# Designs tried in a protein design run: designed miniproteins, single chains, continued (5). Part 5

Each design is a single chain, and the fold is of that chain. pLDDT is the mean over its residues in the fold that is shown.

## One batch from the design tools (miniprotein)

Design m16139
Fold by ESMFold2-Fast:
Structure m16139 (fold): chain A 63 residues (1-63)
Amino acid sequence: SAAERVRALAERMRAAETEEEARRVADQLGHALSTDLGLPAHAARQLAERELALILEEKRRAA
């Protein structure tokens, strides 16, 4: 389902070993939110960037 794809991308972003990998997955998440859930591109991008920012902060604290 669309929800499963979005969830899988979010989990993949958390599992990314580098910030560059996390950012690439965030771009895919934004696209999936727009295409699969029908969110406007701007809203989808903001949600993906917000999730990325939280994950990057967690990774920085765990380093």
Scores: mean pLDDT 79

Design m16140
Fold by ESMFold2-Fast:
Structure m16140 (fold): chain A 72 residues (1-72)
Amino acid sequence: SMNKVKLLAEMEVGVFEIELIIMKRTGASDEELRRRAREQIEKIEKDLKDNPEVAEETIREIERILEEILAS
């Protein structure tokens, strides 16, 4: 169901946020953080192609997380 797809996408975003925080704390460059975020976006576009609204929301959340971490 759409609700389960959305829940799983939200959980994956949570894991991605933790990964990005760890990368930043262990000395990853802004370029490395941007590359990791782009790879995650490409995976979401592929995996959620049948759920475009969920994909769009998930991608926006990843972009928001990236911007916040880059600004910190």
Scores: mean pLDDT 88

Design m16141
Fold by ESMFold2-Fast:
Structure m16141 (fold): chain A 60 residues (1-60)
Amino acid sequence: SPEREKLIAVVQEIVKMLFDGTPLEEVEKKAKERMETLSPEQQEALRTALGNLIEHQKAQ
């Protein structure tokens, strides 16, 4: 679905930013901007994914 494709694209962009060493504050800002373009259900999925990614990065 178009919404699912958007969610996947957002997650991929966030993962790339984290992998490239982008500061967490910048990652969070981008995620928030992108979240505005998603449905409430996709926003919830993104929040969960971001929580997991941020926790993983902090553990490194």
Scores: mean pLDDT 75

Design m16142
Fold by ESMFold2-Fast:
Structure m16142 (fold): chain A 81 residues (1-81)
Amino acid sequence: SAEAEDFRAIAESMRKQIVRWMRSRGFPEELIAEVEARLEAVTDEELARLEAGEVSLQEALDLFHRRAAAIVEEALARHAA
């Protein structure tokens, strides 16, 4: 659907921005790869819910943002340790 395509494009853009930011901050490539894989899994889960009609595009985006923020926060804590 058009909404699924829009969601995928926004999620991919956000993932690329996060990866770029992490590299600019000197995160290890192994941690960046882990974060990227986790963000892709979140994208797939929210996309499945959106395509099933369980959530709206806005709800999927809101959930993606919250889950992505939690993943990045966890990575920051691991990098600081």
Scores: mean pLDDT 88

Design m16143
Fold by ESMFold2-Fast:
Structure m16143 (fold): chain A 112 residues (1-112)
Amino acid sequence: SAVIEELRRLLARLRALLRQAQTATGDESTRLLEEAIKIAERAIALLKSLKDPSLAPEILRLEVSLGMARIVLGVGKALGEPPSGSLVVKVIERVIEEVEAALRKLEELEAE
C-alpha cells in the first residue's frame, strides 16, 4: 500500500524533527514546528484520500493535534517570540502519536 509507505516516511521525518527539537531554541524551534505542521497536513490529506469512514476518529485526533500546533505557532508569531523548545517538543510528540495511531489502524484494515 502506497499510503502506508508514505505515512511511514512522514513518521520517520517527524521523529527526525523531534530529535532536532529537543536541543533547538529560538527561530530553529519555529522552523521545526512549521515543518511538523506541513508533514501533519500531508498525513491528513493522505488519510482523507482513502475516503474510508472508519478512519474518521484517527483523522479527527490528528486534526486536533495539528490545530494545537498552529495555535502555538500563531501565538509565537503574534507576540514576536519563538515558542518554547519544550512546548514545540510536546506538540511534535502529539502529532507523532496520532500519525502512529492512524498508521496502526490503516495496517489493521489492510490485514483482512
Scores: mean pLDDT 89

Design m16144
Fold by ESMFold2-Fast:
Structure m16144 (fold): chain A 79 residues (1-79)
Amino acid sequence: SPEERAREVLRRAAQKLKDIISKLKRGEITVEEAIEEINKVFDEARKELSTLPPELRDAVLGQLEALAKEAIDFAKEIG
């Protein structure tokens, strides 16, 4: 179903964002590298979501934006 596909996209993208945050917290990547990786996750998610209904796309992207904001806010605190 579209809902199942949206859930899978969200789950994979959210895990990638959490991995980026984890690397940033451990000092394994720079803030600039983290932003580049976050942008790549969003590009991939937007591509996978392009065939889904707008409501599902917006819901997934909104949740990913909230997670990315959390990562960027953390980066600003340590930078």
Scores: mean pLDDT 82

Design m16145
Fold by ESMFold2-Fast:
Structure m16145 (fold): chain A 74 residues (1-74)
Amino acid sequence: PRPVVDLSHLPPWLQELQLRLREVLEEAERNNWSPEEQAERIRRVFDEHLAAHPEADQAALDTYLGIAEHELRK
């Protein structure tokens, strides 16, 4: 297994966001949520996290989105 993201050098707010998103995915598997329910929950967690971290850096967000796009190509 090869890590796509090195969490050690990411800003703390981004590391926290990734952990929260992982928790949502684990909960979705346990509760057998539909893909639409998973997407809605992920979006809410994302919005809540950004509201709690007004210092969120746009460059860091661009990096995260670039990684997500790379995963979609697989």
Scores: mean pLDDT 66

Design m16146
Fold by ESMFold2-Fast:
Structure m16146 (fold): chain A 82 residues (1-82)
Amino acid sequence: GRLEEILARAEELREEIIELAKELIEKNPDNKEAILEAIAYILEAIGLYLEAKRAVERGDLEAAEAALKRLEELKEELEKKL
C-alpha cells in the first residue's frame, strides 16, 4: 500500500543523501564548513527517515508523506551543492 511505498522510498532517499554527503566530503577534504554541512545533511536524513518510519508504523499518511517530501527536498538541496 501507499505507506509501504513511502517507507521504501524514504529508505532509498536516506541512503542516496548519505552517499551524496560522502561525495561532498571527498570533493572538499580540507574544507571544514563543507564537511560539517555534509554531516548535517546525514543527520537530517536519518532523522527524517525515522520520522517517516514512525508515521508509517502508526498509520499516519499525512505525516509520512510530509517526511518523504522533506527527504526529496533535502536531496535536491544537496545535489545543487555538488
Scores: mean pLDDT 89

Design m16147
Fold by ESMFold2-Fast:
Order: C-alpha cells, then structure tokens, then sequence
Structure m16147 (fold): chain A 81 residues (1-81)
C-alpha cells in the first residue's frame, strides 16, 4: 500500500538524517583537534610573555579537551558495537 511505502520512505529519511548527524559529529571531533593545536600555541605565547599561570591554564584546557575528545570517540565506538 502507499501508506506502507510512505513509512519506508520516512524510515529511510530518518536513517539518512542520522548519517548526516554522525558526519557532523566527526567534523566537530576534528575541530576539537584544531582547538587543541591553538591551545598549544596559546601556551607558547603565554610562556614567552612570562605568564606562567596563563600557560598552565592553556595546558590544562588542552589536556581536558584531549580527554573529552577521546571519551567522545570511545562512546561513539561503543555505540556502534
């Protein structure tokens, strides 16, 4: 019936949307790596300015972002199992 075909199409659209959302998550995870690199550069700049506190905060932020990114990747891998 047309109603059955419409439900199949709706399911296919939902599957495609989930794939797009998964791709967006992967892109966001890649952007976290970029942010980690920028925090590393900020650490260097703070050190050059003699701002030890700023350098330490940038390092801690970088470490937290790395940990968060790895936790998100681990959760995504577990969800895919």
Amino acid sequence: SEEFLEEERKLEEEIEKKREEAAAKSEAEAQLVTAETLLGRLEELYEKDGDKEGAELAREAKERMIAAAEALKAAARKAAE
Scores: mean pLDDT 81

Design m16148
Fold by ESMFold2-Fast:
Structure m16148 (fold): chain A 58 residues (1-58)
Amino acid sequence: GDAELERRAREGAIAAGELLGRAAGVQLAMHEYEEAVREGAPQGTIRGLREGAEALGA
């Protein structure tokens, strides 16, 4: 469901930020969020990517 997509997207963005370093992680998370919105991704995925970006300091 949407809640599971949201959780996975959020955790994935945070994990990527941990691997890449904070500044690069924020830029990647913002890019993935903008792409998801443009592509019409599921709302759970869009929310999770936004939450992940915000958690990284975006």
Scores: mean pLDDT 80

Design m16149
Fold by ESMFold2-Fast:
Structure m16149 (fold): chain A 69 residues (1-69)
Amino acid sequence: EEKRREFAAMTPDERAEWVMKLIARALKGDVEALKELIEITGVSVDQLLETAKAVGWENLIKALEEIKK
């Protein structure tokens, strides 16, 4: 997919910076950042939702539930 190709073309430092920015946005409930993070990492929505519930990240839980709709 387009974002994954762009990510693969980056240096390791650029990839780390991009992932960190997406994580920061996703934790604030940014659904688009969360979608992009899932696309480039390949992590399942269900796996992330279980982790978010265990840690208690309410904004991330809400964003993940919106993606599952």
Scores: mean pLDDT 74

Design m16150
Fold by ESMFold2-Fast:
Structure m16150 (fold): chain A 76 residues (1-76)
Amino acid sequence: SDREALEEGARFVEAELPQLLAWVATLPEEERRRVLTGVIRHLDGLIAWVERNFPDARDVIARLEKVRARLREALA
């Protein structure tokens, strides 16, 4: 179902975050900023899409927002 796909997607993003952060830490500063900015933009779009289409999926939205917060922290 759409809800099950959404839950699996959130779980995948959460599970992959540590590996992504470890990888971008090896990149030159300018490339790291470019990659993180791109990922954050895609995640912003995903969160907006979930909020619009599944507004009751507050747990999934909160989880994606936590991932976004960690990416923003790595960008700062």
Scores: mean pLDDT 87

Design m16151
Fold by ESMFold2-Fast:
Structure m16151 (fold): chain A 77 residues (1-77)
Amino acid sequence: SAEAELERLKRLAFGPLTPEDPDPSINEIIAGFEEFIERNRGTEEARRAGLALADLYKALAADRHAEAVLQRIEEEF
């Protein structure tokens, strides 16, 4: 389900990871969020994914990227 995919992405981004989880790069995690948002465009799950992606960018001190994601959510929802 979309909710299960989103929770997996959030676990990869924010942890904790289990031994069975892949250990993707931060760029792969970001790409995973962007792909999820595109596939689920216009849904509540995509909005929640965008908020989580913005939180990830904030954690990386990428404030301008976080702001751009939040603006995109506001324009699409």
Scores: mean pLDDT 78

Design m16152
Fold by ESMFold2-Fast:
Structure m16152 (fold): chain A 66 residues (1-66)
Amino acid sequence: MDQKIAAARLRALAIASEGVIAGKSLAEIRAEVQAYLDSQGLPPAVRAALVADAEAFYRQLLADMA
């Protein structure tokens, strides 16, 4: 389980970074990350935490590019 969560987190962060490069909004990246995590069958609390991590990473990448 823990390794699956770690792998899902890395993929969620990859979706966020790819989205920043593609010029996607936070809402678009959140929707894409949620769709991916829902497909993985993770518990709701874990999905919420990984979405929050991806959103924080998106905001940090935009701040670093500003």
Scores: mean pLDDT 82

Design m16153
Fold by ESMFold2-Fast:
Structure m16153 (fold): chain A 69 residues (1-69)
Amino acid sequence: GHMHPFKGMSPHAALGLLRQAPEEKRTELLAEFLRSLGADVLPYLPELEAEFPEELKRNAALLEEVRAQ
């Protein structure tokens, strides 16, 4: 996309955007969410795992990079 959808957004607002996204875009949008928030995403992992388990699984390597920060 030509937009950076999560840049400058709160984690709660970014979660809202993920929930509104079509399923085929969620994996890529979740990757952008993880890159934008880094370690600040960790408190939201239970919500992400509950709502987007497959998208998290596809981003497992990036999630481990975030956890290692």
Scores: mean pLDDT 75

Design m16154
Fold by ESMFold2-Fast:
Structure m16154 (fold): chain A 67 residues (1-67)
Amino acid sequence: MEEEKREEELKKLEEKLKEARERAEKENVPVHKYTAMNISFTAAYLAIEEGRFEEAREDLERAEELV
């Protein structure tokens, strides 16, 4: 259950990170926003590793809003 949820959340994070980075490069977003986006994705990754799935989801949504 926890292991399955962690794997699913990590897969979603990887897919969204790839999409967000591609979108950021295509839209030529400011470096500041691109950096903030990457920090938010890193925070989401760490939260997933620690089992804080609700916080990870919020961090992931915040990262998506930046791009």
Scores: mean pLDDT 77

Design m16155
Fold by ESMFold2-Fast:
Structure m16155 (fold): chain A 71 residues (1-71)
Amino acid sequence: KRVEALKLVIKYDTDGDGTLTREEFIEAAKEIGVSEEYAEELFDKYDTNGDGTLTRKEAIEALVEALEKKE
């Protein structure tokens, strides 16, 4: 599950800067099969500094939570 989350983060990190925007994160979460609404809730939950991006670690943890919720 963590390896799957990491692969999604790498795939959607288009600038290679180690962060995901809200749009990149929502697309990654939709690829898992969660709803856009749930993806937005996860983004807001893990965007602890409110900068509109998730760090690599935050994005991995959020996507792992999405994978566990889906299964």
Scores: mean pLDDT 75

Design m16156
Fold by ESMFold2-Fast:
Structure m16156 (fold): chain A 73 residues (1-73)
Amino acid sequence: PPVPVRLEIVLGLLEAAKASSEGLIARIEERQAAGEIAPERAARAIAMFREGLAASEEAIEEVRKEIEEWKRK
């Protein structure tokens, strides 16, 4: 059966969110290395974005699993 369009849209949005979080973390690390951000402030911001990144990765795996289950039926 065809995969519901909603699952494809959600997967795309989650992948975009993951890429955005990865980019923000890299930028904070770069700015901290350049001395533009205090190390403790950078560490807190990175920790927050890494939590969001982990949640997005988990959600991506669940959506991909649901898509595969749809393809098997």
Scores: mean pLDDT 83

Design m16157
Fold by ESMFold2-Fast:
Structure m16157 (fold): chain A 85 residues (1-85)
Amino acid sequence: SPYYEFQKWYKEKLEELKEKLKELAAKGDYEAARKAVEEFIKEMKEKAKEVIAANPDDSMLNFLLEGAPKLIEEEAEALLKEIAP
């Protein structure tokens, strides 16, 4: 399933972001942490768009991924708030 493959890849990238944010927070580099979150959101949104474009006849997949940008943004911003002083 393209949706399942996207979710699997997204979860892997999210865990990588969590580790990077912990490292940046330990260094006090909150500017770099914000930048990492912004870059993550952009990458995830672009990938969702690519998956939709590759599966034009899958209306259910397209419906499910249409909401993904908002959820991605909310989840990534929540991670940034957890490390903020």
Scores: mean pLDDT 80

Design m16158
Fold by ESMFold2-Fast:
Structure m16158 (fold): chain A 71 residues (1-71)
Amino acid sequence: SHMEELERRRREVARAHLDYLIEQLKEAIKNPNADKEGIDKLVEQALDYGRLVGPEEYERAKKIAEEAKKK
């Protein structure tokens, strides 16, 4: 159905955004001069997209967020 196709597309887009945000967080973790405010914003967005994609991706987002918060 059209609704199922739209939902699939929404999850695909959300997953792509999440993957991008996780990559940015990994970069920030490796950078000693990373902006803490910027990291906090990336964390919030990653958790939001993780919730939208599903529980496994949400746990993945939480794990990388915990690593970022240790800076």
Scores: mean pLDDT 81

Design m16159
Fold by ESMFold2-Fast:
Structure m16159 (fold): chain A 59 residues (1-59)
Amino acid sequence: SSLFVGIVVEINGKKVGVLAARGPSGRVQYRIEAEDGSELSEEEREKAKEAALRALEEQ
């Protein structure tokens, strides 16, 4: 099944856009970008993924 969500979440004062899509294998793919174009750390990317996955599972 294919399921997707798009959210904007604030992480460490940055507005981060996250698109998450669950493919037919069940694997979730993410596209993550800071609204201001700033670089995101691995920890900030992990937080963004967690927020998007939570939103994807809660819909």
Scores: mean pLDDT 80

Design m16160
Fold by ESMFold2-Fast:
Structure m16160 (fold): chain A 113 residues (1-113)
Amino acid sequence: DRLDALRAAEYLLKKTRELVEEAKKLLEEAKRDPSYRKEAATLLYQAAGYMSAGAFLFEEAGDREGAKEMKRASKYLREAAKYLEQGDLEKAEKALERAEEYLEKAEKILKKL
């Protein structure tokens, strides 16, 4: 039902936030040691997957705005991961900042439900 879908989306948002915070720590380490880039990218790809799943759950619940914000977050998390794999830390940080903006918007929408 709608409430179960929203609870599942909340869980995925929480897990995405945890993965993003861990990836940010690894991204800082990657500035000194490139070996951390792959691990940070892996966490961001996983976070992007959770946001795609969350968008589906928001659509099932009838919340198009929440789904849209989660899809945008997923896109920018994937872009950040790709830039990390390419060694472009500046573009990775900018993509991650945009992902966090859309993640915050999704979290605010969920809080109002």
Scores: mean pLDDT 87

Design m16161
Fold by ESMFold2-Fast:
Structure m16161 (fold): chain A 93 residues (1-93)
Amino acid sequence: SMDDAMSIMAMANTSNPTYKDSYIDPLNDLLSHPDPNIQSQSSKSIGKLSTTKDISQKIYNKSYSKLQQLTSHPDPNVQKSSQQSIDNINKHL
């Protein structure tokens, strides 16, 4: 549900670094959500998780190809959020 998606994104953004890995799979699933607002917010949340080389490599392996696809999305907010996420992942690789 949308409420579940919002809860996952909120937890990922506020989590202690020791739990950040546990949010990669749920956030990756939200990149394919039919709501562009959820796709935009999940892209941004994935970018915010990319704070170290280790987690950025995990996110790269799981989500990078989908984030690249989202840079061509018809919604400008999805394009911008996915590009910002890619830039942040690459910064920490």
Scores: mean pLDDT 79

Design m16162
Fold by ESMFold2-Fast:
Structure m16162 (fold): chain A 81 residues (1-81)
Amino acid sequence: SADEIVALVEEALAELEADPTTPAWLRQLMREILEGLRHHRTAETARSAITLLESLLPELSPATAAKVRRLVAGLRALLDA
């Protein structure tokens, strides 16, 4: 559901914000993704967020990339249900 998708992104953002090694630009992007999902509660918006996050994985440290991959996997699972 859209509520489960929003909750998953909120949880992932909280984890990323708790980690001081997370780049500021990624924290800001995650906030923008969350606001987009809150205002446009569609599968299309969630799929666009997945595509964007996957395109950024090579720019992230291995530890941060692992957190983003977990979020992407969770979002895909919710969209495929």
Scores: mean pLDDT 85

Design m16163
Fold by ESMFold2-Fast:
Structure m16163 (fold): chain A 109 residues (1-109)
Amino acid sequence: MEAKKAAEKAKEAGRAASEAAKEASKSGGKEAAIAASAAASSAAGAEFAGENAERLGTPKSAKEAGKSAKGAANTAKLAGEKGGEEAKRKAEEAEKKAKEAEKAGKKAE
């Protein structure tokens, strides 16, 4: 598995985390809103790290993309817990993609 795959999966994890954040924001409530904000911020970070890994193609950038994807999945999980069924579904998608990004990042060496 190559740096390109880590980049692609990190961007996918970021998008899923962003969708979890949007769904959590719709549920209404202070805890859901806070979790949604954190998930949206982490999602942007994962997308950015994925773009960098795609441009650089280095093992280091691939590893950072995987790490950022994991962070986004962790914050999305909380948004899923607070935001209802659709937010939870999107958070689970982010977790799967983040796990794939981490594995690809380790294989990029």
Scores: mean pLDDT 83

Design m16164
Fold by ESMFold2-Fast:
Structure m16164 (fold): chain A 54 residues (1-54)
Amino acid sequence: SPDIQKQIDQLRKQGVSQQSIDVGIGWVKSLGLPDSYIPKISQMFHYTEERVKK
């Protein structure tokens, strides 16, 4: 949906990796959650990756 593309663009502007976004989308679809969860899950994966890299 158009709203999903907006959310993806915003996450990229915040420095969230495409891989974290793809994982977020996969999780949301696998769990049957609304698309509104994509930013939250993508950000969680991004922060986890950043913590590991330090």
Scores: mean pLDDT 74

Design m16165
Fold by ESMFold2-Fast:
Structure m16165 (fold): chain A 78 residues (1-78)
Amino acid sequence: MEALYKKLEELAREEGGENPSVEAVRKAIERLAELAGIPEFAELALKALDKFLAGELPSEEEAKKFKELAEKAGEALS
């Protein structure tokens, strides 16, 4: 998980510099999923980001599935 967040931060900085916009974070998530070969991860991560921006929390089921895909993405990037 920590390695995945570090890679996401790196990709966000490549797109938006030191203060990445929400759009730069979205692009970083898409690119991270492409590098990991797990497009479903991008779909769930972007949905979670949209809910967060709307002041909503993801469901327990969505959070669990996101964790599983994040672990798979981390393994693929190792």
Scores: mean pLDDT 71

Design m16166
Fold by ESMFold2-Fast:
Structure m16166 (fold): chain A 65 residues (1-65)
Amino acid sequence: SRAAAEEELIRLLMELLGLSRERAEAIVASMLAAGTDVERALERMRANPENPEKALLQAVVEDQS
């Protein structure tokens, strides 16, 4: 579900990027406001644990292109 994908993305942002929960929640909220597909972003981060920041950026760019 979308809610489960949002929570898992928050957890991955905290774990892989060392962000606080408040910052991770703010990033996910910002992505949702911009129309980013959080399920796609989650899938990309899971597929690319060595480069989570790059995977996240790529998901955002694809939603705008």
Scores: mean pLDDT 74

Design m16167
Fold by ESMFold2-Fast:
Structure m16167 (fold): chain A 97 residues (1-97)
Amino acid sequence: SENEELIERILREAREVAERLLKEGKITEEEAEKLIELAREAAEAAVKAQETGDEEAKKKAKELLAKILILITSQFDTEDARKALEAAKATLEELAK
């Protein structure tokens, strides 16, 4: 399923960013878990928006992605944070179509 692939892609990117930042000592385990949880919620909201056309689900996905971006960019000025920001922007642009 295209929607299952979207969820897996978002979660994979979030895990990769979280693992790298954790390994570099730049975030705590709690912050890593929070990032992954926000990514999961964003992925689920994105899938619901795609399947139902629900404007509230689209708004929720955008809000959750914004929270992820704030968490990454405000606390972590790293190459991984910038890469995650660009990936999240691309996902938001796809949802806006």
Scores: mean pLDDT 67

Design m16168
Fold by ESMFold2-Fast:
Structure m16168 (fold): chain A 61 residues (1-61)
Amino acid sequence: ASDAEARGTAEAIRLLFGREVSLETARAILDAANAGDLEAVARAAKEAGISQGQGLGVGRS
């Protein structure tokens, strides 16, 4: 994905999950999503500290 798309994805993650992610992580998530690989999306999100139910874990270390 382009840098602009990666920045948009990182901003969306920050707004939705309260997590700041690197452009590389945002790009990996976006590329996996564009490929329809939900397992790769989940893996990249987990590596960035964005897990299922992150809303329940907001503010936890």
Scores: mean pLDDT 69

Design m16169
Fold by ESMFold2-Fast:
Structure m16169 (fold): chain A 65 residues (1-65)
Amino acid sequence: TTDFSSLRGEEAADAIEEEEGFPVRVTYVDKDGKQRQRILTSRDDVLRFLKDNPDAKITRVERVY
């Protein structure tokens, strides 16, 4: 299982696409230590998410149906 918490930018987008495929539900810890979730539908969504949330630590990625 891929550790998504260590991946950044395009590496994170590539790993999510290869391991799970889109759409995915990402569980992450924000800058305030709060656990949050977001649905991402494409590689561009991942890149935008990481740009908007640079302190986010991704803890789980799950494909949604």
Scores: mean pLDDT 76

Design m16170
Fold by ESMFold2-Fast:
Structure m16170 (fold): chain A 75 residues (1-75)
Amino acid sequence: SLEQERKRLLAELKKIVSEETGIPESELKNFSEIVQKISEYLSKSDLAKRNEIMEKTTPILLEYFRLQRQLEKLG
């Protein structure tokens, strides 16, 4: 289902962000917190580290937004 696929993408995003930033997955409770934590980390990171994180997270973020839009259309 779209809900299960969204949960899978969220889990993948949490894993990547935790591995790249060192932030515990326990602090990445939901999508909004993940986005906030990434943004704060990126604002303090050099260009090379920002590029690494963005390269790994951007495809997952785009797919998550696609699924969120589909779920919103279903009510």
Scores: mean pLDDT 80

Design m16171
Fold by ESMFold2-Fast:
Structure m16171 (fold): chain A 70 residues (1-70)
Amino acid sequence: MPTKEQEEKAKKLNDEIVKEINDVDEKIKNTNLTPEEKSRIASESVGRSIRKIGDLLDEELQKEKEEKEK
């Protein structure tokens, strides 16, 4: 069950992901790039978004560990 704090963190992460999507869209609009290069840029952006989600999950796991050590 998400807490209010978790919802706020998820909202911030969503804003960061939206910014990355906009950055990728601008790069993909470069007509000098090959389809392969555009695909690579998109894949790298997805990888970065997954890492950010992983960082948020790692932070939540750290909190759970601290609560279980009571």
Scores: mean pLDDT 73

Design m16172
Fold by ESMFold2-Fast:
Structure m16172 (fold): chain A 92 residues (1-92)
Amino acid sequence: SIEELAKKIAEELREFIESTDDETLEYVTNNEELLKDLAEKLAKSIKKRFPEYSSEELKEALKLAAEELKPTLSGVKLKFLEKLVEEILKYL
């Protein structure tokens, strides 16, 4: 289901963000080229792992994942999540 996919995406994004230092996250957030490259790679990875889902279903799952994560994050981590998700949606 889209809800189960969203939970899986949320957990993977949480692990990445929590395992990455704030200095690195802030650097990527403020570097348009790096953020776009990361977003494109993540979008390609998602599409490859979940080929049974349509573009619209993947976008919906990512939006749901972001809404689940937002209340658990603050500061640099929250800003990184918001910018990354906005960018990934362009490549899904």
Scores: mean pLDDT 88

Design m16173
Fold by ESMFold2-Fast:
Structure m16173 (fold): chain A 69 residues (1-69)
Amino acid sequence: SAAEEAGRLLRRFRARGYVLVLDKATGKVFLARQLSATEVGPPLADLGPSNSTAAELAEALRRWEAAQA
């Protein structure tokens, strides 16, 4: 299912040192690197608004990953 695929993709990104950050000021979800337990790097990609589904966020992540190749 789309939810299972999204879950697998999110775990893969987390395992590679990435994190999804909710920017409360803009209401957007960004991809960033996890630098430490309490620190995140600068935004790497705008994944969409905070009301996006897991499937929509996963699709944005897939497109960003493809663009890095």
Scores: mean pLDDT 83

Design m16174
Fold by ESMFold2-Fast:
Structure m16174 (fold): chain A 86 residues (1-86)
Amino acid sequence: MSPLEFELEVEVGLLEIERGLALREGELSEELQKALDAALAALEDPETPLEEIKKLLEEAIKLAEEEGLPGIAKALKRLLKILEKL
């Protein structure tokens, strides 16, 4: 596994922790849940173009910021920065 692939897996794990915390507190909207599911599914699909993954992450970041969930927004921004290096 490349160092960037390892960093990507670590940041996905951290995003899932932030998502779980927001869900437990009842702060995670259905719209943001769908955006997160779409972005994570695209990351796992080897046929999804990198540019499409970036767009899905940017949409999820916008929703997380609009909903006042800075932990999720920061985790998504870290994922986007890793993908910009690929």
Scores: mean pLDDT 82

Design m16175
Fold by ESMFold2-Fast:
Parts: C-alpha cells; sequence; structure tokens
Structure m16175 (fold): chain A 96 residues (1-96)
C-alpha cells in the first residue's frame, strides 16, 4: 500500500540521517557522502531534480572543506524537511 511505502521511506530517512551523522563523528567522509546522497534522494518525489542535486552539492562542498559541524546541521535540516513532506503525504493518504 502507499502507506506501507511511506512508512518504509520514513524509516529510511531516519536510518540514513543517523548513519551519515555517525560517519561524520568518525571522520568517514566517504560513508557520510554515501548516506547523505541516499537521504536527499528520498526528497525526489517532492522537489525538482536540480533542487536535490544542488542540495547534495552544498553538503559535499562542506564535507570537502572539512566543515563537519555545518554539514551535520544541513543533513539534519534536510532529513527534517523530507520527514515533514512524507508525514504530510501520509496524513493526506489517511484522510482520503
Amino acid sequence: SSLDHLDLTLEQVERDERLALEALDKGDVKKAKQYAISLLSLGLPFMSFSTVVGRIRRINELLDKGDFEKAKELIREEAELIRTLLQQERDAVLKA
């Protein structure tokens, strides 16, 4: 069902956010980029492709600069935005 798919996607947002932040705490930039790309790609149903790519590039720029605190903050902000959009869609499906 569409609700089952939304619930699985919400679980994936939580997992990818957690793993990206854990990777940054360990200084593992390669894993952090992998999980951040996975996380932000979950926003594709709600945003233009160019918007998602632009946001990924911004996070990658911060990671390449070694600005892990700003990268973590941006990852949290992106996860919260995607969670909010998924919850709004979930609520809309439940009321239909």
Scores: mean pLDDT 88

